Designed miniproteins, single chains, continued (3). Designs and how they scored, part 45

Each design is a single chain, and the fold is of that chain. pLDDT is the mean over its residues in the fold that is shown.

## One batch from the design tools (miniprotein)

Design m9629
Fold by ESMFold2-Fast:
Structure m9629 (fold): chain A 54 residues (1-54)
Amino acid sequence: MELSPEAREALEFLQRELGATPEDVRAGNPEVMAALVERFGEDAVRELVRHLLG
């Protein structure tokens, strides 16, 4: 599944700036999810979550 540029940037930010993993997103870590939504918006984060869940 291809990610939009916004969702790809959110994935890079997750690793580089938050020091978080895809498992934090799958688990719904509220700190990680709030930071991603604030920076990239709800639609990009929703796309990333869908990608990471399969």
Scores: mean pLDDT 78

Design m9630
Fold by ESMFold2-Fast:
Structure m9630 (fold): chain A 99 residues (1-99)
Amino acid sequence: MDSQIGQQGIDAMRQGDIDRFDQLAQQLYDSGSYDTLRDMYYQITYDRLSSHGTRDSIQIIRDTIQRQLDQNRDNPVTVDIMRYQGIYDAVDDVLQQID
């Protein structure tokens, strides 16, 4: 069921419905579905970067997100931490494809 919520969030973002995306992200967090929440942020980030990213811009995003993850290493899991992890994974995958 949680994977269906994640897919609904991805579909909402692809349609430009940011409010629905945020509601579904919060729902996944509240239910403890952290892997699905991370995968949802991964997919929307991957979609954007694979279509519009340059190596230099993607590398800046990677360095920024790595810093955020390092600063939050010992903190409890939050929506922001899951967002950062999903973005990092998407950035790493896109860099491997274009470089």
Scores: mean pLDDT 80

Design m9631
Fold by ESMFold2-Fast:
Structure m9631 (fold): chain A 114 residues (1-114)
Amino acid sequence: MIKEAEKYIEEAEKALKEGKKKLAGGLYNQAGVYYYKAGDYEKAIEAYEKAAELLEDANKALALENLGRAYYELGDLEKALEAYKEALKLAKEIGDEELAKELEEKIKEIEEKL
């Protein structure tokens, strides 16, 4: 999984150098998924942060949701909450009621642990 994540990072960096921001963001998000599955939450966070910076709208909301999940696994509940709240704002702007509901539930669960 880490080897696959590294390949996605290399492809993302190439796409970014070519000015292909949306492609780079998607590739960084995919690298984050592989790092997350490998249990490397610190590398997953780094990749998801880059994805969120490069992506917009629904894609950015998904990257921020992934970022929140990775922070949660790392035990950084405050950063997880921040990422989920930002994802929630985007979900509401897009009109994705199902994603908004899911994020509201995650936010409430984390707030109960603080």
Scores: mean pLDDT 89

Design m9632
Fold by ESMFold2-Fast:
Structure m9632 (fold): chain A 70 residues (1-70)
Amino acid sequence: MTEEEKERIIELLESGDEVDLSLAMMMVQIAILAGELEEALEALERAKETKSEEGQKLAKEFVEKIKKLM
């Protein structure tokens, strides 16, 4: 996962739009399947500080999911 892909995930979660949140979730799931757990975790930890309440909630849920896989 590139730094640009991490920034894109954060941006999508920050928007709070349903379509953008779905795309962010898809990108995170692809990263998990690719074994990029540490990179995905880094992006999601940064996303916890976003202004979007829904984005923050999804970031927290995926962080816990990834930590259980590590």
Scores: mean pLDDT 80

Design m9633
Fold by ESMFold2-Fast:
Structure m9633 (fold): chain A 68 residues (1-68)
Amino acid sequence: SHMEREQRDLEAEADGLARLLVTLGVASEEEAREIKKRIKEGDPETLEEARRRLAEALRAEREENRRS
């Protein structure tokens, strides 16, 4: 049950990251699918990179909105 729960949490995070990266225009749908796949396969570097890219995209979105 513990491993099953951790896998579900990882999959939920992967799905969320992929969706947000596409929504913010940072990744294509194809790129987001690859990122999601790698995270679900247990690639910690892809997970960390996706988190970093999302944080940078959110900062850029905030800055763009200030200029509008």
Scores: mean pLDDT 80

Design m9634
Fold by ESMFold2-Fast:
Structure m9634 (fold): chain A 69 residues (1-69)
Amino acid sequence: GPLDAGVAAIRAEAEKLGVTLSDELRRTAAEMILNGATVDQVADYLVREGGLPREKARALAEAGAAALA
């Protein structure tokens, strides 16, 4: 379903960027996008809770958003 597509896209982008992200963080990011959160809001979440650099957090958020478009 849409949630699984979003999770898969975020995971694939994380692998490309050499980022380790928990299943919980990937799922929450995808759920935020599905619920209408902006790319910036999702990136802020991943910086705060995932400890990611903003550039990488934004790339993950954009990948998830594109998969759910």
Scores: mean pLDDT 87

Design m9635
Fold by ESMFold2-Fast:
Structure m9635 (fold): chain A 55 residues (1-55)
Amino acid sequence: MPPWSEIIEEAARLAAERGLDAEAVRAALRGQKVPTPEEAEVMREAALRVYERYR
C-alpha cells in the first residue's frame, strides 16, 4: 500500500539528487503547477520506486 506522502517525499528526494527543485516537484504533485518533462519523469520514477517496495 503505497501512500501518496511517501511518493511525494521520494519524488522530492530524486529531484534534489538530479539538480531539480524539490519544492517545485512537490507543488506539481499537489496540482499547483504544470510539471516540466524532467519533473514529470522524476514523479513517475518515484511512484514506481515506492510501488516496488510494496511488491
Scores: mean pLDDT 77

Design m9636
Fold by ESMFold2-Fast:
Structure m9636 (fold): chain A 60 residues (1-60)
Amino acid sequence: MTIEEIKEKVRKAAEELGLSEEEKEELLNMIDRLYEEGKSPEEIAKEAERRALELYFRKA
């Protein structure tokens, strides 16, 4: 899985969850940071999905 694929999946998930543009930017920035830190694409995808859900449930 490429970083571009992860970013697209996270963008779609964020839109589906109704997250704000600022929250989407936070998630995309997290993906870039984790990639630079040497995390695997699979680990990055899991962490981004978990954070997106946390942001969603924080509103509920």
Scores: mean pLDDT 79

Design m9637
Fold by ESMFold2-Fast:
Structure m9637 (fold): chain A 82 residues (1-82)
Amino acid sequence: MVELPKLSEEELEELRREIEEARAELERLKREGKVSEREAKLGEAQIELAELYLRLNEEGVDPEEIAKRLEEKREKLLAELE
């Protein structure tokens, strides 16, 4: 199994910035009509997974529990896309 390492404060700040940039880019692409509804939903799903990963790391959750919760969240998001 690929273990998710515990993120440092610098890595948490970088992840926060990347999430903000991804959200801004997705909103721009949606506004410009450059993505379909399905592509927009996929982008939103990826951002939600990254936000969950950030939150769980900030809360000091165990890497194994983080991996489990990310997988559960991913399955739920993929089911919405059908």
Scores: mean pLDDT 77

Design m9638
Fold by ESMFold2-Fast:
Structure m9638 (fold): chain A 76 residues (1-76)
Amino acid sequence: SEARAAGEAGDPAAVAPLAALLSDPDPNVRMAAVRGLARMALQGNEAAIAPLRAATSDPDPAVAAYARSVLDFLEA
């Protein structure tokens, strides 16, 4: 479901600092951010889904694969 209102119904204030870390030059920092976003999405914070989708295009293959696996689980 791509309902915009559902994504904004989550806690964007909790998501925003983790989403900003997805632009960090260190792939270990970006991995930590993806893990935090994944935890929030799995706990019902749908505002974390859009940053997770962005992370599937990360230049680090481990970061991209982790983000994709979480989204595949959430979209199942």
Scores: mean pLDDT 77

Design m9639
Fold by ESMFold2-Fast:
Structure m9639 (fold): chain A 82 residues (1-82)
Amino acid sequence: MEGEIRLAMAQIQLAVLESSPVLDPEEVARLARRAAELLSQVPPELHAEAAETLRRLAEIAERAGLRELAEELRARAAELAA
């Protein structure tokens, strides 16, 4: 349950960003980093879902011009998927 709650919280942050008509880079960085922290603490059973969430956050970060953050998020997703 604790890991599922963390995954759900991260997915809510992703949904907020995906539904936003305007991407403020500062807000994107804050929400994406918070989501990544939550996803770093999910159990192995949820790693595939966490990796997918991180990949989608990376796409949003890249669209917001945060290329370094997008690379960090993609690297974390690859680590969880391994």
Scores: mean pLDDT 83

Design m9640
Fold by ESMFold2-Fast:
Structure m9640 (fold): chain A 70 residues (1-70)
Amino acid sequence: ATELARKAVELVFQGKPDEAIEYAKKALELDPNNPVAWNALAMAYRAKGKTEEADKYAQKAKELGGTVIE
């Protein structure tokens, strides 16, 4: 779970948001309360220009004690 979430974040920084979404979703299938996975989804959707969906995922990450998206 944690490894998949970290790979998702790395893929966002590499400019691969579609792959990041796949890894983040797999991480959430194993641990739906993983704030890193929700943050990775938020970052990936923001990179694709889907701001409203990114905001929703960022809120979930905050609720679970995750990182804040700047």
Scores: mean pLDDT 78

Design m9641
Fold by ESMFold2-Fast:
Parts: structure tokens; sequence; C-alpha cells
Structure m9641 (fold): chain A 68 residues (1-68)
């Protein structure tokens, strides 16, 4: 289903950001650029509302990880 496909994209986006963050090699701004690239792809496939939802969730996750 589209819902299952979207959930898979979100899980993959979170995993990508976690891997890049764990490397210690990327700035917050560089990670935000990665999130925006993923969001553009999601927007084309699922629409801008779902892209905004995914980007918001991934950014919240990133910010929580950086605050820890």
Amino acid sequence: SEEEEFARFLENALAVVDKLLASGRYTREELDRVIRVIGRYVAEKFGPEKAAELEAQVRAHLDARLAA
C-alpha cells in the first residue's frame, strides 16, 4: 500500500540520517540538505504534504539526537 511505502521511506530516511550522524563527518546544515533531497523525491511520489511530514519527523529525530 501507499501507506506502507511511505512508512518504508520514513524508516530509510531515519536510518540514512542516523548513519551519517554516527560518522561524525557532517554538519547540521549538510544533514539538513540530505533531508531536503529525500523530501523532494518523496514530494514527487507522495505529494508535498507527505514530504513535509517526513522532513519534519526526520528533522525532529536529528535534533533530538544532537541534543543527547
Scores: mean pLDDT 86

Design m9642
Fold by ESMFold2-Fast:
Structure m9642 (fold): chain A 93 residues (1-93)
Amino acid sequence: DPEKLRKEQIERDSKLMAEINALASKQGPESVSLAYLGEIKLGEEGKYEEALKLPVEELTELFIKAGRERVERARKLAEENGKVDEFDRNLNG
């Protein structure tokens, strides 16, 4: 069911991005890089090998940028599907 898979992906992405934004604020780029590598391995294995070739600083910047864009897309999609409350709950606990 593509709608169910989309919902599960939104929940997964929103939770991971919230956690990673918190880590970036508290623990710095190394922790963010590890979280990003974990996410790529779960969703996009081909990008995992490419990410491993990048320096930590560049990987962290790309991750923060991609994370922000992904959260924005997920929020927009949640608004379109009337799931803003679910998205906000996942981000804010």
Scores: mean pLDDT 59

Design m9643
Fold by ESMFold2-Fast:
Structure m9643 (fold): chain A 57 residues (1-57)
Amino acid sequence: KSLEEIEAEAAAEIARARAVLATLSGVQRKVGEYELERLEKIAEEAIENGLTLEEAE
């Protein structure tokens, strides 16, 4: 995939994760916050290395 496609996929995944997080409460919201932080780190690694999100995991 192109770098632009990787950036677009990362942005879309993060946006979806944030939307889900907004619907959660209590312990599930805490887990969602952890997963969002993890996704953001994976997205940064993918963009930096020109990898897909799957490859960056």
Scores: mean pLDDT 74

Design m9644
Fold by ESMFold2-Fast:
Structure m9644 (fold): chain A 87 residues (1-87)
Amino acid sequence: MIYEKGLEAVKNEKYEEAVEYAAELVKKGDIERAIEILKKVAEKIKEKSDPKTQEILDVLVEGLEALLRGDLATAERYREKLRALLA
């Protein structure tokens, strides 16, 4: 199952692979489990990654949480923030 593979990737410090599994969950409409994996990745890399990488993950999580609750205006705002961070 994609969710379990994502959690195993986090446990094994394969963070890029974990993010790819989270993206696959979003594509399948499982936004809640995608958020859970991304939060675990963000927590694990918090002390080892640069502030920009941490901010990108935090913005992505907040945007997906807004989308999950149906707050399209807030989701759009975080999409704009993500676009600015990736520029």
Scores: mean pLDDT 79

Design m9645
Fold by ESMFold2-Fast:
Structure m9645 (fold): chain A 56 residues (1-56)
Amino acid sequence: SSREELMKEAIFLASEGVLLRIQALYTTDPEEKARLLARADELDARADRLEAEVRA
């Protein structure tokens, strides 16, 4: 993929992570909150890897 496409994908994944963290703020179930935060961390890690490829 082009560097522009990788950066757009990274921005999209990071944005999805932010939305999951916001959802976690309004979640009262501790297990569900933990699942949402773990998923957000996965998306952030994927976004970081794509951004690193763009900067390479």
Scores: mean pLDDT 87

Design m9646
Fold by ESMFold2-Fast:
Structure m9646 (fold): chain A 65 residues (1-65)
Amino acid sequence: MEELIKKGEEIEKKRKEVLSRIQQAAANDDVEALQEAGRELMRLFDEIRRGNLKALIAYKEKKEK
């Protein structure tokens, strides 16, 4: 239970960090940084597809209540 919530929190943190890096790279017209952030975002989606969706849902349910 606690492990799933922690995993979901880590995924959400990574998502925000990657999105922030994408925004920063786009603002600076930094193609290399944008490509790297894009690759990291792809890896994050792969983690979610690998069954971390349940962990993310558990985290959101805890945050909602």
Scores: mean pLDDT 73

Design m9647
Fold by ESMFold2-Fast:
Structure m9647 (fold): chain A 67 residues (1-67)
Amino acid sequence: MSTRERILKAAAELVKEKGAENTTIDDIAERAGVSRATVYHHFPSKKELTIALTAAQLREIGDEIDA
């Protein structure tokens, strides 16, 4: 619902389509419908975004089987 959440959702979809290494900040911004600057404002680096994405995906999927 937030811009940050939208960015993470876009990143997750792109990673599924072509992998993290082939996913750029520009691709994420375009998919999320925001500017590249907006992405960097929420995640100062691609590394920070990747860490946040991993944490968000683990939480959403359930990093435990059925806690």
Scores: mean pLDDT 73

Design m9648
Fold by ESMFold2-Fast:
Structure m9648 (fold): chain A 94 residues (1-94)
Amino acid sequence: SETVRRLLEGALASLKKALQALKEGNIPEATRYLVAASILLTAALLESTDPEVRKGIEEARDLVLKAGQALDEGNYDEAIKYLEEAIRKLEELM
């Protein structure tokens, strides 16, 4: 679906910006982009009817949640790894 594709493109862009902000030590900016990505992934999941696409979105959402938790705990290297995995997962879906 065109709507799902656009939402996933937006989520991917937000995750890439979150990763860059985190590598630069800008935690508030990284957090804002993680929240934006989470909202877009949730919207994509609600619009998606394909089981394989839905599974990929759910896996990406779980990785984004883990990245957010790692950020809250000050585990920045772990947060970076989860973000990189989420980006890779979304790129595989597109």
Scores: mean pLDDT 90

Design m9649
Fold by ESMFold2-Fast:
Structure m9649 (fold): chain A 111 residues (1-111)
Amino acid sequence: GEEAGERAAEAAVAAARAAGAEGGAAAARAAGRGAIAGGGGAAAGGAAAGAAGAGAEASAALGLGPEAAALDGRAAGGAAGGAARRGGEAGRRAAERAAEAAEAGARAAAE
């Protein structure tokens, strides 16, 4: 019934946020390993922005307010952006993985 629907929605939100956080953590770890390699921050910045957008969309898909969407986007984008700034190509790839994780979470939340 209604309670089962509420639990499903809560689980979907948690899954979307966890996917974004996991992607961010992976990005940070990859950047730590590749910090000396140097690299292109612009491309990595794009991936960080994508992660932020995906997180926000996940919250919106579940009918959450703009504040919740902004928090999800900020968390995903912040983690990816931090990784991009610290590492070269490894940081860029990590940021792309973070964006993919956030996007996957958004799709899971939409179902």
Scores: mean pLDDT 50

Design m9650
Fold by ESMFold2-Fast:
Structure m9650 (fold): chain A 73 residues (1-73)
Amino acid sequence: MEEMLKEVEEHIEKAKEAAEKGDAEAAVEHLEKAAEVAKKYIEENMDPEEAEKVIKELDEHVEALKKAVKEAI
């Protein structure tokens, strides 16, 4: 459980590093990987109906972050 959260944090950290270097592509790729790990964590730890709602919100936030990264860089 905590290992999945650590993987999410590692991908977020790599996304931040890529964004700081001006590498929008790498930042977006790491955000997508963080989202995939987070979705698996949600599916394993929540009721299916609740998981679907949280995953939808996560997808919306990830898309907003990808857009912000592309516009900032």
Scores: mean pLDDT 77

Design m9651
Fold by ESMFold2-Fast:
Structure m9651 (fold): chain A 76 residues (1-76)
Amino acid sequence: SAVDRLVATARRLAAAGRVEEAAKLLVHASLQLKDEGRYAEALELLREAARLTREHGDEVLARSIERLYEQLLAEV
């Protein structure tokens, strides 16, 4: 699926040290899952993106992703 391709690409980019791009692709995949009503899977990708950005010191991006996670969690 398009989501599976985004996730696979994001994980490859993360392994290559391209963390910001990886996190943004995980967020994009999570929003597609949300649009499909797949909230649990969307939340897991946002959690992965937040951890990835935190581990690499991007506190601004991590905080933005964490806020999106909280907003999505409130919709369930």
Scores: mean pLDDT 88

Design m9652
Fold by ESMFold2-Fast:
Structure m9652 (fold): chain A 88 residues (1-88)
Amino acid sequence: SKAEELLKEGEEYLKKEDYEKAAEYFEKAIELDPNNARAWTNLGVAYLKLKKYEEALEAFEKALELDPNNVGAKSALEEAKERIEEEK
């Protein structure tokens, strides 16, 4: 699907550490398929790397609403919360 292609492109940018483009592609994937937990998790990771901790938190919360057993998203969500607390 187009959403899967956008998700894969985002993942390639994430590997290249181009977090701004990664986030853009994951946002486009989510617009086409908002129930894709993997796209939300990857968007959260991209935002976390961009130090957009509040946006990362929201993305990980959405990922966990869709897939509550995602241990990676759960630990990343806790990291985002800790970073938000540190930046106050």
Scores: mean pLDDT 87

Design m9653
Fold by ESMFold2-Fast:
Structure m9653 (fold): chain A 84 residues (1-84)
Amino acid sequence: MTEEERLLQAADALIEGAEEFKRLADTVPDPELRERIKKLADEVIKAANEMKEAAQSGDVERAREALDRAVKYLEEIQKLLDEA
């Protein structure tokens, strides 16, 4: 598997995970916390899409930076869900 293929596969997994967190957010009774989780999940999707574009253009460094941002947003979502 090429680095490009690896990054594209990782981006697709991040999008799938973010969509699942958006569904989990609907079970959170606090509307402010729910909206925060959904916004963070949208940021993960944005970062994953940037990662796909960077990988397709051969900009591996930009793709890795986008991956790092997506992981950070996912960690924030997990922290918020633990508080809910």
Scores: mean pLDDT 83

Design m9654
Fold by ESMFold2-Fast:
Structure m9654 (fold): chain A 68 residues (1-68)
Amino acid sequence: SVAEKLRELLEEYNKDPRIEARLEGDDTLIITVKGGVTLLIGIALRLIGDYPDLEVSIEGDTITVRGK
């Protein structure tokens, strides 16, 4: 399910001290990247490529991930 995918991504990204990930309800994952623009772009492109059923948006230092 989308909720299970978001929980797995939450746990994975929270292992990196340059990244703060949190869930907003069961349908939205918020990823704040403190490691700079290159890391942020790399994460966003990976999510877009690997998770075609997820909507990925970027604003500032934050990536928002939702089910389509």
Scores: mean pLDDT 85

Design m9655
Fold by ESMFold2-Fast:
Structure m9655 (fold): chain A 116 residues (1-116)
Amino acid sequence: SLKEQIEARLDELLERVEKGEATPEQVRDDLTAIGNLLAQYLREKGVPLDVIREVVELTFEAADIIEKNPEKALEVVRFLRDTVRRILELVDSGKPDEEIRAVIQEGRKKLEEIAK
């Protein structure tokens, strides 16, 4: 399933980053692919386009932080994996878009804190 592919790709990326086997460019490529899978999954679940855009933007923000701060790659990818899992759980549970937006907003703030 798309959800299994998203979770597997995040876990694989985290393992590669933990082992020091991923460049910032490779992390960006992997996060772009994950973002595309997320957009497809959320669209199939009937999530509004503006919410989908915010989730995808979170993956781009994570990639940008890692590119500027390669030493923070592990913390950023770990946090993004946990945040994405939480978003998927809310979507699968049929939670309101407002709850999904709140998780995205908290995720964005936390990524900004990690980048400092």
Scores: mean pLDDT 89

Design m9656
Fold by ESMFold2-Fast:
Structure m9656 (fold): chain A 59 residues (1-59)
Amino acid sequence: SLLEEAEELERRAEELRARAAELRAAHPDDPEAQLEAELLEGVADLLRGVAAYLREKSK
């Protein structure tokens, strides 16, 4: 269902945010690691946006 798909995307977004936070903490002075963290955060934001859209459509 659309609601189940939204919940899956939300879980994946949380995992990506956690990974980004770990990457920033482990490699604070590595510009490549910081860029990777930014990309992970951006993808997480996109997934959360899609999840919100799917929740709206599931009504």
Scores: mean pLDDT 88

Design m9657
Fold by ESMFold2-Fast:
Structure m9657 (fold): chain A 76 residues (1-76)
Amino acid sequence: NAREEAIKNAEKGIKALEAGDVDTAIEYFKKASELASKDPELDLARQYFRAAIYLAEQGRVDEALNAAKKALEVLK
């Protein structure tokens, strides 16, 4: 189930980012974004995951966390 797998990867990414492991968080958010791309109904979540990746790459950790959490809310 692409939605459940995207949630799982997003939760792991959020946990990694909160622990200061930005590179691991980006990897999980990329996996979540790829999973969300498989279902058109998950497109908004995919956009939030892409925002989280971009913000994390810019070192904007708090904004990246906010974007990833918004993706999780959309997936519920």
Scores: mean pLDDT 87

Design m9658
Fold by ESMFold2-Fast:
Structure m9658 (fold): chain A 87 residues (1-87)
Amino acid sequence: SMEELKKKFEEGVKYLEEEKYEEAVKKFEEAIKIDPEFLLAYVGLGIAYFKLKEYEKAIEYFEKALEINPDFEAAKYYLEEAKKKLK
């Protein structure tokens, strides 16, 4: 449901703010299970994995977000930052 999607996404964002990145990943994964086209959950997964220093996974999720919306500036920015970490 839309209500469940919103709840899972908001819980994920709260975990990111609390720097609980593994918990954030679980909530964003639950959100994409409800809506596989929910761009903001893929951005959230990318940010969480970036903070966990799992840069290859971060790149994958930012690229998925850009497949959904190629003009999403935050995903473009973080994709380039993650790529720089891999050199």
Scores: mean pLDDT 90

Design m9659
Fold by ESMFold2-Fast:
Structure m9659 (fold): chain A 123 residues (1-123)
Amino acid sequence: SAEAHANLGAALSNLGRHEEAINAYRRAIELKPDFAEAHANLGAALSNLGRHMEAIGAYRRAIELKPDFAEAHANLGAALSNLGRLEEAIEEYKTALALYEAAGDAEGAARVREALADVEEKV
């Protein structure tokens, strides 16, 4: 199933086996192309390998499928920041912060506030 391949990708990513995680997430997406979580996790694995441009593509696809995906907006902000696209990173972090606050996710909101402060210090 698509979920089994996504779970395999998560396990591989936790072991630092990011290339194998990417292959597992791509298999999940092949089975279920509208799997927003698999696109977001693919982006995270790509970012862990420094492949930030490809990660941005994966995160944008996740957001297209699920516009209220706070984690995907936060991770898109991080990938944009790593490429020096600081103004775009700030906008994505602000969107993620608003979504986490609306959901009552205090931990997610706190994490994004720290990332946002770091990026704003660079501008």
Scores: mean pLDDT 92

Design m9660
Fold by ESMFold2-Fast:
Structure m9660 (fold): chain A 113 residues (1-113)
Amino acid sequence: MEETIKKLKELAKKAPPEVQFVLDTLIKGIESVKKAPVEDRPEAAIQLVRAIGDRFIALAEKKGHEDIAQKIRELENEAIERFRKATSKEEVDAVIQEFVDKLIELVEELMKA
């Protein structure tokens, strides 16, 4: 998890202000999920992933990158389904890490466009 937060902070430093704001929100959201009771973490993570995913989808659509927007939507939906099935701290952390790693790739693609 520390490596995931580090990657997000490094990307945020290179990102335009609109992207940096969403990435900073994601970092704070992950820290908040980690402080929640284990039984509440899947729902907290779902709320976070929806908020972050929807903002990047809107940004990609605004820039005319419907293909990137669709990939983010698919990533968001996959993460939400996995969180609904997660029953442990380790399962929630694994889904967050995978979501963030894939999101970083899509955000970097969006920033190049």
Scores: mean pLDDT 86

Design m9661
Fold by ESMFold2-Fast:
Structure m9661 (fold): chain A 98 residues (1-98)
Amino acid sequence: MEERAEKWKKLADEAESKGDYLTAARAYNNLGGEYLKQGKYEEAVKWFERAVESAEKAGDYRLAATAYENLAISYQKLGDEEKAEEWRKKAEEYRKKA
């Protein structure tokens, strides 16, 4: 699982350095997903936050909504229900824009 995480991180960093925010957002979202599967919820939050930022820069509201939903799940796993609800509302808002 860590080998997959490192691959996604390299892809995301390369894409971001080239201004390819769509590829970066997808890679950060996959990276966050790998940490979420491992139960590393704080690390998952970090990468989903980067996925959101990159998706918004790319103008991909659907991908941003997916990243916000994954942020909500990660915060719920951390026991932060207030932040989980905040990010769920953001995901719904962005799904309506897609």
Scores: mean pLDDT 86

Design m9662
Fold by ESMFold2-Fast:
Structure m9662 (fold): chain A 54 residues (1-54)
Amino acid sequence: SMLDDFIKQAEEEYRKLVEEALERSRKKAEQLGIPFDEERLRAMLEGRPLLPKK
C-alpha cells in the first residue's frame, strides 16, 4: 500500500535526521559546558526505554 511505502521512506529519512540531531546536540552541549550522553539521546530519539540513573 502507499502507506507502507511512505513508512519505509520515512524510516530511512528519520535515521539520517537522528545522526544530524546527535551532531548538533553534541556541539550545543560543548558550548554550554554540559556533559553529552549520546547513547541516552539516541535511545530517546529511537523510542527505546532507558535504564534510570542509579
Scores: mean pLDDT 73

Design m9663
Fold by ESMFold2-Fast:
Structure m9663 (fold): chain A 57 residues (1-57)
Amino acid sequence: GPVLSPEEALAALERLVASMDDDSSRLAVLRWAIRHDPYPLVREWARRALAELEAER
């Protein structure tokens, strides 16, 4: 449909984050998603991805 499903929104965010080369941009996008994404599934993934990114550095 014209509105993304939670799974489609998650896949789009994963692709966006993977396309970024710098961690500051990844952190900014993940923090934005945690605050602004309407889907709990996407926000939960973003919280985990943020924690993993911080742990890898």
Scores: mean pLDDT 80

Design m9664
Fold by ESMFold2-Fast:
Structure m9664 (fold): chain A 84 residues (1-84)
Amino acid sequence: EKVLEKIKEIIDSLPGLTPAEKELLYQTLEKFSDERLERLYNLLLGMSPEEQVEFLKKLIELAKQNDMDGIEKLIDEEYERRRK
């Protein structure tokens, strides 16, 4: 819903990602639960644009391998590390 749209807007704003990388991210994010999208959105809001690009490139690498468990682990570990 609204969270997915907000994440797509962040990704679209990043000049460090290619159009092909952005498209792969959109396809990957459409497979996420609402809870997973909310965690990713909160993570990205706490990051600079440079940090967002670096983090999303790690996610893209896992997406290319179709490693959904790895993507979930990456998001959850980063979320817990940055938790207040």
Scores: mean pLDDT 82

